Designed miniproteins, single chains, continued (3). Designs and how they scored, part 107

Each design is a single chain, and the fold is of that chain. pLDDT is the mean over its residues in the fold that is shown.

## One batch from the design tools (miniprotein)

Design m11704
Fold by ESMFold2-Fast:
Structure m11704 (fold): chain A 82 residues (1-82)
Amino acid sequence: AKEAFEEIVRAAMYLIASAVYKLAGDYEGAIEYAEKAIEAAERAEELASKDEDPEVSKRLIEEARALKRGAEEAKREAEEKL
C-alpha cells in the first residue's frame, strides 16, 4: 500500500511538472515529464495489484489508471503544440 501510494504521489508530481513546462512553452520538457508520470502510474498499478487487501488494491489501481490517463492526455496535448 505505502509503496503504491508513493508512486501515485510521484506520478502526480511529474504530471504537475509537465503542466509547468507547458506553461513555460517547453513542450519537449512537458512531454518528458508526462512520460515519467505514465511510468510512475504504471509502477503504482503493479504495486497496488500485489496489495493483500482487495478493496485497497482496487482503489489504488483506479487512482493509478486515472493518473495514467491524465498523463497520456497531457503528453498528447504537448505533442500537438510541437
Scores: mean pLDDT 86

Design m11705
Fold by ESMFold2-Fast:
Structure m11705 (fold): chain A 63 residues (1-63)
Amino acid sequence: GNAGLGAQAGGKGIEEGGTGEGARRGAMDSGVSGPDSELAAIGGGQRGGKKGADAAYKGAKEG
């Protein structure tokens, strides 16, 4: 998917006061687990594709 947009979305969620842990949990809840979900949280969606990045952004914002 839109890897560049995904990276921005994940990082934006963290920058807006979210957390990397929240981002990781959000990614896992979407069915993305293991290294891909953690890379989405850490790199703001650098890997894990659009689904992982979107989940990371949402997770970061929520907790």
Scores: mean pLDDT 53

Design m11706
Fold by ESMFold2-Fast:
Structure m11706 (fold): chain A 100 residues (1-100)
Amino acid sequence: SHMEELKERIDRRLEKAKELIEKGEYGTAVMTIIGILVDALSESPELAKYVLEKAMELFGVESYDEFIEKVIEMLKKDGFPDEFIEQVKETLEAIKAALE
């Protein structure tokens, strides 16, 4: 089905994000995950929730707030500028609001 094909494509994109995390490319991994979330949200909120659940599993967190905190922690550890980190946080909080 179309939904199964979309979920399989999401799973493959998230696997690439996992590879980036394992390589220590945290900024690229975070931007990849945000791109997947935005693309999924443009299709449906339910598909975006699927991406979020999978991303939370990948980061080993149980809530969206913990997911945001983990993302910010990883970007800070990787030395990203505060302005970039604030922009990422605002984007993730906007996605959270759109899914509520």
Scores: mean pLDDT 84

Design m11707
Fold by ESMFold2-Fast:
Structure m11707 (fold): chain A 92 residues (1-92)
Amino acid sequence: MDEKLNLIAEILNLSEEEVEAVKNFLKENPAITKELVSKLPERQRIAIVLLNWLLNDMLLSEEELLEVARTLGLSDEGLELLRKALEKLKEL
């Protein structure tokens, strides 16, 4: 988990405080719901979407993952940031 989250933090340029907030959210909320995720800042929502995708062996396509992110309330700007982060992850 930590290695994958650190990779996401580097790609999204998350602060140590934002990384800790994501870790605490996942620890307190093992079942991720739209309602719970909607309470987080958008960058942290993107980090959770990417982390969940990596932890589930990247089973969802880019299009399917963007649709999940849209249902979790990401803006058009957030969806574009997620798409760029996915491109960077695929290059590694």
Scores: mean pLDDT 76

Design m11708
Fold by ESMFold2-Fast:
Structure m11708 (fold): chain A 79 residues (1-79)
Amino acid sequence: MSLEEFKEKLEELAKKIEEAIKNGDFEAAEKLLKEMYDWASARIAELVAAGDLATARELEAHFLELGERLQKLIEEALK
């Protein structure tokens, strides 16, 4: 599984979350966000277990940035 495939999956999930927010379906958006967190956390844990700390740190940084951005969008939409 390449870094490129990981990025593509995250981008696809982010688009689905934004679509759910646009439709006013915040429960679906939260479910999708949780699935994204679970998937990314498992991937990062696997990299750490394998001793690939450099790649794990890079993926974690990208994941956290996306997560913060999506969380802000949900919070602002709810107000």
Scores: mean pLDDT 77

Design m11709
Fold by ESMFold2-Fast:
Structure m11709 (fold): chain A 92 residues (1-92)
Amino acid sequence: SVEELLARIRALLAELTATTDEAERRRLVEELGALLDELLAAHPELRPAVEAARAEGRALAEAAGLSPFETELAGLVAAALAAARTYREARE
């Protein structure tokens, strides 16, 4: 379900915030990307909002001069927030 995938995404974001190991942070970012891909495959109606948010997050990070890793992370966080928001709004 979307709720189960969003719960897993939330858990990964919490773990990413708690870890200081660069290799583990990179692995968690890859897992976050995979979960978002799984969510969009199951719920393609979320795709336009998620893709737009990911692109905007990446563009803002690039404009701020952030690293490629931080740019990817910013895009994924923006995408995850957009997915949660769109899902919440659709259930009203």
Scores: mean pLDDT 81

Design m11710
Fold by ESMFold2-Fast:
Formats: structure tokens, C-alpha cells, sequence
Structure m11710 (fold): chain A 56 residues (1-56)
């Protein structure tokens, strides 16, 4: 949802558009949860939780 992306953007300082792009690449298997986490400054577990929240 756009609300979850906006919250993630505020928390990480990364634009919602960039977060969406990174999460899309992760879902497609193009990058790992660790790589997304490193780009956003969060843990790989937080990346997995964010994806789960966006799919709910």
C-alpha cells in the first residue's frame, strides 16, 4: 500500500519510488534481501517484513 511505502520512506530517508523499485527487484529475484537492506539502511529481516506488509 502507498501508506506503508510512505512510512518506510520517512523511516529510511529513501524515496517511496526508489523503495518500490528495490522491492520489485527483490520479488523478481534480481537482488537479495541483504542488498535491499544495505541500500535502505535496515536489516534483511526488516526488508522481508516490509514485503509481507505490502502484500497484506
Amino acid sequence: SSTILRAASAETGVSAATIRRLLTAYRNGEISAREVGEALGISASSVRNLVAALEA
Scores: mean pLDDT 80

Design m11711
Fold by ESMFold2-Fast:
Parts: structure tokens; sequence; C-alpha cells
Structure m11711 (fold): chain A 62 residues (1-62)
């Protein structure tokens, strides 16, 4: 499925991207500031979190 993912980082930074991932699967993304984010798809939504916990996000199926 295709998801629109919104990432919220420290310092008030936000960015959006589109990712293709299957329901229940994960994909790893890299932010412009070099942080790795893991996005996990859950049906029509998803959650994103960095390994160090400094970046969080959510996704919505398109």
Amino acid sequence: MTYRVTILGKDGKTFELTVEVADGETVTLTTPDGEEITFTAHGDTGTAVSKDGTHFGYGVAL
C-alpha cells in the first residue's frame, strides 16, 4: 500500500514523504538530518519512530 508519512523531529522540524509498504511490514527511512526512522504500516495508518526516540511520525494510506 502507498502511505503519506509525516515525520516530526526535534527542534520543530517536519517533513512529508510517500512510501510503498505492505500492511504489517516495516520500512527504514533516512531524514534530511541523517536520522534513521522505522515506519510500520497498520492497515490505513502507520507509525514512525527513530531508534534513538528523537523523531516520531505517522502515516495515512492513500
Scores: mean pLDDT 77

Design m11712
Fold by ESMFold2-Fast:
Structure m11712 (fold): chain A 102 residues (1-102)
Amino acid sequence: TVLIYESVESYGALLDKLEELKQKHPDLTIITIKSPPKALLDESKAKQLGISVVEVDTIEEAVNLVKSNQKPVVILVHKSQKEELEKLLEEEKIPYEVIEIK
């Protein structure tokens, strides 16, 4: 699953969606990509929610973690990174669902 955000104002909507996903998948892991702008969710905030977060430097690293992980995984990306991420997921033949956070 890919969660897309556009601004820090999306934080409330992000929390609601993460709570929903965590209730459905208690062992959920979130992968965040480290690039400007600053990630909407940091490790400290995720820990308060009881959600595992892994920060990576590149989209390629995020996709490699998805390939090796047997648990439910969510990739959280800024809207500007959507096209590159989807292209790489399609090239690797990884099924995904896109959810846009408003």
Scores: mean pLDDT 68

Design m11713
Fold by ESMFold2-Fast:
Structure m11713 (fold): chain A 91 residues (1-91)
Amino acid sequence: MELLERHHALSGEIVALIKENYEFLESIEDEEEKKKYEEMIKKMDEIHRETVEALRKGDEETAQQKIEEMEKQFEEFKKFVEELKKKKEEE
């Protein structure tokens, strides 16, 4: 199933990015940036759960929409990580 493969690949990319940047993300000193990071992780986790439920029910339309939402959230998360890295390089 293409949707299941997309979901699995996307989840792997998200986990890899977090693991590669784990020490950096744990070292966020700004309370607002730390809160934003935690909220982004929570949002992606929620979408992941909803995607898995839709896939189990055979609701392909909902699963596709949730995968697209996750792709969008992951792009925002990548931008957030890149922005934080640039700020640290300039400090």
Scores: mean pLDDT 81

Design m11714
Fold by ESMFold2-Fast:
Structure m11714 (fold): chain A 73 residues (1-73)
Amino acid sequence: GLDDPDEAVRLAEARRLARDPDPAVLEAAIQAILSSSLSEEEKARLLEVLYRHARDRAQLDLVLAAGKQVHLP
């Protein structure tokens, strides 16, 4: 899942969810990332995967809004 201890598994899951045509899946993925116990850096990396696979402006805006909630050093 998105909270897997293995980064490769987390990135693979993010890519899989990003390809799903259902916008509710993207919203759930974003919420799962933001509410996870992952570091801010790890959350930002997962959000970057979702950003790169955004298919329309609404999806892009959702990911950008989530990115603003992540505090990077």
Scores: mean pLDDT 76

Design m11715
Fold by ESMFold2-Fast:
Structure m11715 (fold): chain A 70 residues (1-70)
Amino acid sequence: MEKIEKALAAARELDKNGDGQITLEEAAEVLSKYTGVSKEEAREMLKKLDKNGDGKVTYAELVEAARKAI
């Protein structure tokens, strides 16, 4: 629970535009830091959830990736 909350808080800090999205690279760093998976594994997980292919990750997609990594 706490790991997902911290990841979400970090994502909100990185979301300067307030659009509810962060870059794939920023999301991979957050996911790696709070779930213990490598940045490469985090990036692969997030790419699979980024069905739009725009290189942006929503908070919901970040939470789903964190749940699967734990």
Scores: mean pLDDT 73

Design m11716
Fold by ESMFold2-Fast:
Structure m11716 (fold): chain A 91 residues (1-91)
Amino acid sequence: HMEEKVNEAKERYEKARESLKQTEADYQKTLDEVGKLSEEAGKLYEQNPEEARKLVEKARDILNQASADLQKAREDYEKTKEEYEKLVKEL
């Protein structure tokens, strides 16, 4: 049963590692999208300041969500890594 627990912890760790890689990639994509929204808002501000402000708010919300997702993925990675390493040490 110890090998079973180690294998399950390894699978959780590997899944968390892949999720972190994906979330880091998604975060970089979000930074690009936020940059584009900021450029669009700047161009639009003189013609439609209310619409420009909505784009800035959208960019902020998207960035906040991506930052939260990245933090969660990092925490899940560290937790699963610690659980896996602890079980391996007990073998």
Scores: mean pLDDT 88

Design m11717
Fold by ESMFold2-Fast:
Structure m11717 (fold): chain A 63 residues (1-63)
Amino acid sequence: SELDKLIKELEAEIKRVEEQLKTLSGVNRRVAEYELGRLQKALDAAKKSKTPEEAKKAIENYL
């Protein structure tokens, strides 16, 4: 479903940022940690959504 695709894309992006955090330091690491937090909130909101339209609006609120 469209909703499942959105969730999968967010999970893939979270995994990518987590991998980048292994090599980042200083300001760049802090920025990536902030972005990871926003992505995690977007994922939580998307998972609580019942429709793709709700998920897209929830994601936009965090990203």
Scores: mean pLDDT 83

Design m11718
Fold by ESMFold2-Fast:
Structure m11718 (fold): chain A 82 residues (1-82)
Amino acid sequence: ELDQFVLNELQALVDNAKAQAAKIPAADKPKLAAEVEQQLKDLFEKVNRLLSEEGIRGRLGVSDYYRLFEQALAESLAAIAE
């Protein structure tokens, strides 16, 4: 299911961001934040392409996915800022 795939990928990215933030020095945190933002943007573009161009559908719409991505980004950035 597309919805489950997106949820799993977002959770994995958030979990990785939290794990990495705990292990790196403060000087490297801005680089990690930039990498996480880029990974989320790439995944969102892929999901939008699947929904719009390939006709693949889940129960969630593009706006629902956008909200999930915003939440994942906010959670990841909050963990990195600790």
Scores: mean pLDDT 77

Design m11719
Fold by ESMFold2-Fast:
Structure m11719 (fold): chain A 86 residues (1-86)
Amino acid sequence: SSLKERIEELLARMAAETDPLRRLALIGEIRQLILESTESPEEKVELLELLAAGLADLIARETDPQLRAELERDLAGVRGLIAELR
């Protein structure tokens, strides 16, 4: 879907973003776009799984303990949304 293409583009921007505040804003934008969409719960889960994978990759590369903890909280939130929609 066009939403999936947009989410994949935003995930690529998130992966390349070095400013923590801009990265946090991108995470929030991606999450909100998925949740506010008219897509089925199954399609929303697929898109949230893409976000979760991107967050897991960022966590694996993050060396700052405080930023890593923030990303781990964001990932936990996304996993909670996936569980709620399943």
Scores: mean pLDDT 87

Design m11720
Fold by ESMFold2-Fast:
Structure m11720 (fold): chain A 74 residues (1-74)
Amino acid sequence: MQKAREAARQAVRDNPTDGDKAIAAGVAAAVALGVPEAQARAIAQQARDEGVDVTPDEARALAPAMQQAGTQKG
């Protein structure tokens, strides 16, 4: 259980720019550790929700999108 949550959290960190991909990667990681898909989905969703706290790496990965939004927002 705990190892599956850590794997899902890592998958979310590896996919900081795409929420759908982060969830899919988290589900795949948990399922690979023997967690049923329904539970893996819940774990991935929780890891993604925790990941709303932008880390420095996530901020750097999002920098191009933030710059684009800033210039267009004007």
Scores: mean pLDDT 63

Design m11721
Fold by ESMFold2-Fast:
Structure m11721 (fold): chain A 77 residues (1-77)
Amino acid sequence: VSPSEFLERVAEAADKLGLTEAAKILREASKTARSYEEAWEAIGKALAAAAGTATPAQQRALMQALAEVFLEALKEE
């Protein structure tokens, strides 16, 4: 799984949770990310944006979705 594809999957999960700003950050990063290190940097920025506006429940749901997407990506390696 490419870093760009990984970021797109996480962006879809964020958008589903109503975290539109976080999803936008992740989708924008998916256009330029060339490594998983850059992908994790983008995820950090998206989580920071969500932390200012999201409830603790939304934050937990996003972290769980992130973990699920990451584990699924590892199975494809």
Scores: mean pLDDT 77

Design m11722
Fold by ESMFold2-Fast:
Structure m11722 (fold): chain A 84 residues (1-84)
Amino acid sequence: MEKLKEKLKEAVEKAEEHFKKMMEALAAGDTETAKEHLEKAYEYALEALKLLGELGMPEEEIEEAKKGLEEFYEKALAQIEAAG
């Protein structure tokens, strides 16, 4: 359990770091770099959800969270594409 909690913290921190870099790239008009960081932030967020499932979060709650995350990713990607 402790090791899974540590991995979860790392995945969340990496997702947050890439999200910040995405925002910085978008502010600079670098839409290609923004897309790369959005994709990595999304991957780490999905890994965090997987780890939450391993920690005992109900599958139904994880699927709802994945749906929300996918919706966020699609909207963010569309916003980046509109900016480029």
Scores: mean pLDDT 83

Design m11723
Fold by ESMFold2-Fast:
Structure m11723 (fold): chain A 85 residues (1-85)
Amino acid sequence: SSALEEALERRKLGEEVLKENEEEVEERLKKVEERAEKAKEEMIKEAKEEDKEKVEKLAEELKEGVLLIERGVLLVAAANEKKKK
């Protein structure tokens, strides 16, 4: 279970660094969310009327996925910075 232990260690280290830099993390996530929201609106605007609800659902899932990925990237980057001596 070395993979599970590594994942837990990285998450813990990342969470500690994110807590220390909470304002910077919130600002970065807000910018990513604003960009994702604009992309979502554009996808809905370009969609045919028949596909609008389906595109809206897919665009929302994509927005959520982008935010989840960004949070993951920030956690990994934070853990790497804290572990570097």
Scores: mean pLDDT 74

Design m11724
Fold by ESMFold2-Fast:
Parts: sequence; C-alpha cells; structure tokens
Structure m11724 (fold): chain A 54 residues (1-54)
Amino acid sequence: MSLQDMIEMERNIVRAGDLLLKAGVSEDDAMKFLQDNALLNPEGALREAEELLK
C-alpha cells in the first residue's frame, strides 16, 4: 500500500466518524463501528455513514 493510499484511508475513516457523530451515534458506538468496519473497508464505512444522514 502506498503512502497516498494510507492518507486516503485515514481521510475516509475520519469522515466516516464525523458523519456517524452527526447522525447521533454515540462516540463509543462510532469508535466500535470504525474498528470493526473502517480498517477492512474504509470506503464502505464512509458510504454507510453517509446513508445514515439521508
């Protein structure tokens, strides 16, 4: 994985976390979701978080 890929992954994780908090998810639940989902599929975690704000 390139440095650019790592930066993109980190950016997607941060954005997913922000969206979960905006959707009313608790900090503990948001952290658990990110640990379980974002490390394996950061893009999918971001999309799931965006869906919660619709």
Scores: mean pLDDT 72

Design m11725
Fold by ESMFold2-Fast:
Structure m11725 (fold): chain A 80 residues (1-80)
Amino acid sequence: SSVDAAVAEAEALLAAGDYVAAASMYRLLHQGFLSRKPPDWRGAARALRGLGRALEARGDHERAEQAFAESDKLLAELGL
């Protein structure tokens, strides 16, 4: 699917060290998952985790912590 391709691209950007592009892609994926009817909460949490990894890798520790915390909170509220 186009979403699977976008996830693969974000993972490839992260692996290549293009953390700015990876972070941008994960933000778009997060918004896309939340925009579904019903929302894809597991996909949204996964995208936030990917965003956190990209931010952490570029040294943006505060924003990375926020992304990880939001992912963990979302999964906990869903019982996942």
Scores: mean pLDDT 87

Design m11726
Fold by ESMFold2-Fast:
Structure m11726 (fold): chain A 83 residues (1-83)
Amino acid sequence: MKKLEEEVKAFLEEHKPLAEEAYKNKDEKKQLELKIELGEKQIKLGEELAKELAEKDPELAAELKEKIAELKAKKKELEEQLK
């Protein structure tokens, strides 16, 4: 869990300046691309965490799977906007 949280934090810190620059430049396409990349990373890490929790805490694993499904739906919506 701690390693997973550190990976998410590092990824967010790396992407924050890129997102801020895209916002300042009003680059809507770049903003969407960065949101999709962030969503993809969160989905991957969430799926790994849900697998680890499936045996130890099935209730929390089920809740995580629900949130991952929501993130996948949001990512698909952003990808549709990029078309």
Scores: mean pLDDT 75

Design m11727
Fold by ESMFold2-Fast:
Structure m11727 (fold): chain A 62 residues (1-62)
Amino acid sequence: SEEEMKKEIDKKVREIRNRKYLETMAAMPANASAEERSAALEKMIEEVKEEDKKLLEEAKKK
């Protein structure tokens, strides 16, 4: 069902978001400014949004 598909996508997106967040924090310089940290997190959020769109598109094929 569409509801089951959404739950599965939400679960995968949460896992991807958590992974990308940890990767972003690990790659961040210790002396990064607040603006640099904000920009890196914003980039991560956009990457998660792209993954969400790809998962939704893939689910629509079935």
Scores: mean pLDDT 80

Design m11728
Fold by ESMFold2-Fast:
Structure m11728 (fold): chain A 88 residues (1-88)
Amino acid sequence: MREKIAQLLKDILERTLKEIETLDKEKIDELSEEFKEKLIELGVPEEQAQKLGDAFKKELEELSKMPIDEARKLLEEGLEELDKFLAE
């Protein structure tokens, strides 16, 4: 379960990084909803998945306000931490 959630987060963050230059409100809503739906599929209770999805949406909104170079660096650092976690 834990590894599956980390892999899901990695997949979503990799997609965000690839599309960082076009990260608008519609894309943020789509990524956040997909994250929530996949958490529910992994067995996370709906209320917890909603809270995690809402938190992720807020993080993406803040990321979209940053200079692209800074946003990219934060996403790359997050992906490196997830890779380390998954390798353990």
Scores: mean pLDDT 79

Design m11729
Fold by ESMFold2-Fast:
Structure m11729 (fold): chain A 81 residues (1-81)
Amino acid sequence: VLTVDEAVLRVLGGEEIPEEDRPLVREQLLARYPAAEGLSLRAMLAAEILRRFGDEISQRQAGELTGVSQAAVSRAVRRIG
């Protein structure tokens, strides 16, 4: 089972999360951040990346890495951060 830590490292490396692991990664993120309910997995991962690397990675860059808009990243950060 892919952990949130492994999913974050995969996205930072430009790799996709395997389809079979996406629901389990989503469940792990929702357990940590219940307020993230209703957000896409990609938006949740963008917010988690910014929580870990926000001093080095902008909201725009997190959106580019995860394939979501900067506005979606901003909303995710506001809900869970």
Scores: mean pLDDT 82

Design m11730
Fold by ESMFold2-Fast:
Structure m11730 (fold): chain A 51 residues (1-51)
Amino acid sequence: SLDEMGKELTDVHQNGNKEQKKKFFDSGDEVSTLDLSDDERVRKLYELFHS
């Protein structure tokens, strides 16, 4: 679900290792270039983080 995706991303941001945090920020930078709703941004960030 969207809530579970957001929870996993929050956990990575707060408690992830260096590599996970790097991937999170790189994915976030990519998503920030897109004109998306908040829900679509969470889904896209989750998708990119796990790709």
Scores: mean pLDDT 78

Design m11731
Fold by ESMFold2-Fast:
Structure m11731 (fold): chain A 70 residues (1-70)
Amino acid sequence: SKELERKLARLHMVQAILEAAIFYLNQLLEKETDPERKAQLQAEIDRYRQMLADTRSEIEKLEKELEKAK
């Protein structure tokens, strides 16, 4: 269905944003020398990695639903 296709497209956009955010935060982490700021950056990266894992899981479920709808 076109509704599932639109939802899937939005999830792919969210995935791209999360991947870009994780990449940016890792670049900051590599340059950071303050242990407290390193811990904060790592916590943000871990949070976004969890969101990315959840997003990928939802994409896989919707892709399977789209395949069954054919």
Scores: mean pLDDT 87

Design m11732
Fold by ESMFold2-Fast:
Order: sequence, then structure tokens, then C-alpha cells
Structure m11732 (fold): chain A 82 residues (1-82)
Amino acid sequence: MSAATVILLTGLHDLLSDESLTPEEMLALLQKVVAQMEAAGIALSPEQRAIVEETLAALRAARDRAEAFAALRGALDRLRQL
């Protein structure tokens, strides 16, 4: 498992564990995780980047926390398979 996968899985798990977060806060925190990874020189694979971009789009479109949490859970499951 790559360092990028471990960091993304940890970040997504932390977001899912915090029941106080709004979809907007989840979006901002996931964007911050990705930016910190890129600043540290940790490259995302094309597959990891696609999952992240799709998840960010889903969080922007989420109408409520349940939709946001479903998007984060889906991303977590997809990343675990890489």
C-alpha cells in the first residue's frame, strides 16, 4: 500500500468519525489533506486522483450529511482496493 493511500484512508476515516462536520467542512478538510500531501511531495496515482476529484465533486453536490458521508465511505472503499 502506498504512502498516499495510507494518508487518504486515514483522512477519510477521520472525516467519517466526526459527526459534527458539515459537507462544506468535509470538502475543505479533504482539500487541505490533498494540498498537504502535494506540498510534502507525495504523488497521487491517476486512480487515487480520480477518486479524490470525484469525492470532492460529490461533497460539493451533497444536499445533506448523509449524502456527504456516503461519498466519503465510497471513496474509502475504492481506495482500500488499490
Scores: mean pLDDT 83

Design m11733
Fold by ESMFold2-Fast:
Structure m11733 (fold): chain A 99 residues (1-99)
Amino acid sequence: GLGPGSLAGIVLPEEANKLLIETEEKERDNVNLEEILKTLEKAAEIAEKAGQLEAARLLYKLVAREALRAGKEELAEKYAKKAGISLEELKEEIEKEEK
């Protein structure tokens, strides 16, 4: 799951926060991965346009995590780079959070 703790202390624009909540609901309802990724990317774009660059990076990181969990490593690498993190660092963070 995306977990509300991933963005702890970050203030999101209302529209971006609504999309993040929608993504958590879609993940719970077992909907298509493409819809989840599209919703998260839209939230990241809204945060970036609002000048909240750190929030945008965290949202791109969430897109990369979901892509990686789906086995879409090339897509995960693309969004990890937008978040300013390597794919290797992303994998290490996921391992630390799951243990």
Scores: mean pLDDT 73

Design m11734
Fold by ESMFold2-Fast:
Structure m11734 (fold): chain A 61 residues (1-61)
Amino acid sequence: KTIFEKIKEVLEKKGYVDKEDLKSLGLSDKEIEDILNLADLDGDGYIDEKELKTVLESMGL
């Protein structure tokens, strides 16, 4: 499984992904900041399904 497949599983279970979920999946602080900067336009620290799809598409996934 890729890290992004694990992130999708968290979304399917919870409906959102937060910083703690990303840390639990083994992402570094830098990787978490990069993802949040691309996806979290509200600055609330949560990523919904639409925001995640945009990030994954921008990464070529």
Scores: mean pLDDT 71

Design m11735
Fold by ESMFold2-Fast:
Structure m11735 (fold): chain A 95 residues (1-95)
Amino acid sequence: MEIEVSEEAKEEAEKFKKYAEELLKKEGKMTEEAKKKIEEMAEELEKALSISDEELRERILKHAKALVEKYVNAGKPLSAELKAVEAEIRELIAA
């Protein structure tokens, strides 16, 4: 399939990015590393959402949000947590 990123996919990824950054900021867990990884996750989501159908798109977004919430609510942020989230999103794309 083509790798054209739709405007809708980009908007959904931006919503996810804003949501994650807002959570991290409110909890005082916003670090340079976390922000960079969230940006990378948002880019992978744009790609996934552009290729996936409606059901899969919602599943991917819901899963990504839940993982970020888990990361934010854990103690001090861990780089390994965000790396695992990126890997899971990539697995969903790879199908």
Scores: mean pLDDT 64

Design m11736
Fold by ESMFold2-Fast:
Structure m11736 (fold): chain A 68 residues (1-68)
Amino acid sequence: SSAEEQLQRYVDAAIDHLRRSTLSPQDLVDTAKGLLSYIRGRFGSQLSPETLREVESRIQREVQRVIA
């Protein structure tokens, strides 16, 4: 769906931005929390819970890779 495509593009851009940033670990965590809150608020009613869970897991995994 277009909503799923928009979410995936948003996630890809956000992860790329985080990888290019020189944020401290604390700022990275805060940014990731804000990103997840934004996604839940904007897409929670438009997408299946399974799709949202998958995207949230991907974001969390990539943030951990950037921090590590």
Scores: mean pLDDT 77

Design m11737
Fold by ESMFold2-Fast:
Structure m11737 (fold): chain A 69 residues (1-69)
Amino acid sequence: LAAAERAVKEEIRRRERELEELLRLAAYDPEELAKIPSLRGLRPQDFVDLERAVRAENERLRAAVEALR
């Protein structure tokens, strides 16, 4: 159980770091994002939608960890 709780907390931290990097990229002009091949075709709205989804999932995971006590 403690190992599962630790794994969930590590996953939340990993997602938070990835989200922070994506939000940093989303602050750039679309033309700057187009220069990065892996981000071609992504729109600013896609980053907003991703942030919303990640926040919702992290909130769910946090609540699940709290429920385990």
Scores: mean pLDDT 65

Design m11738
Fold by ESMFold2-Fast:
Structure m11738 (fold): chain A 86 residues (1-86)
Amino acid sequence: MSGDEITARMLKLGAEHAKKAKEKGDKEKVIEIIEQSKEGVREYGSEETIKKVEPLIEEARKAAEEGNMEEAVRKLEEAAKVAEAT
């Protein structure tokens, strides 16, 4: 399996877990998942995937820091879709 396939799968699972954490009101867990997703993208993703996906993960982190958990989850879901399409 390619690093980009691993990255896409990881981001999809991360977005699913972040959505569940948001539903439980666990804001700290949403932030933790965003950080883990960023690290995984940098570890497994190709340079092209990192360039496309990193800005979306940064937007998710900023939204989470502002307390906008719904936007944070949406940005993680968008990052997963972009990684899958790359």
Scores: mean pLDDT 83

Design m11739
Fold by ESMFold2-Fast:
Structure m11739 (fold): chain A 65 residues (1-65)
Amino acid sequence: IDDEIQDTVSKLLDVLCKDLLSTLTSDQATICAAECVDSSKVGVKNKNPIKAAKDAVNACKKVKS
């Protein structure tokens, strides 16, 4: 696993999750944060860190809805 790619995914997820978390309730924010982390790991396993970030955002949207 490339540290540079991992760092990029981590920063992207932090920004995207932070924006989404600010619009959620405290309970939803907790679930969203966990989903963002899990999605990042799944994307790395599939050799697609950008997809991991997108999947994390989609997970946050599911919590919000």
Scores: mean pLDDT 62

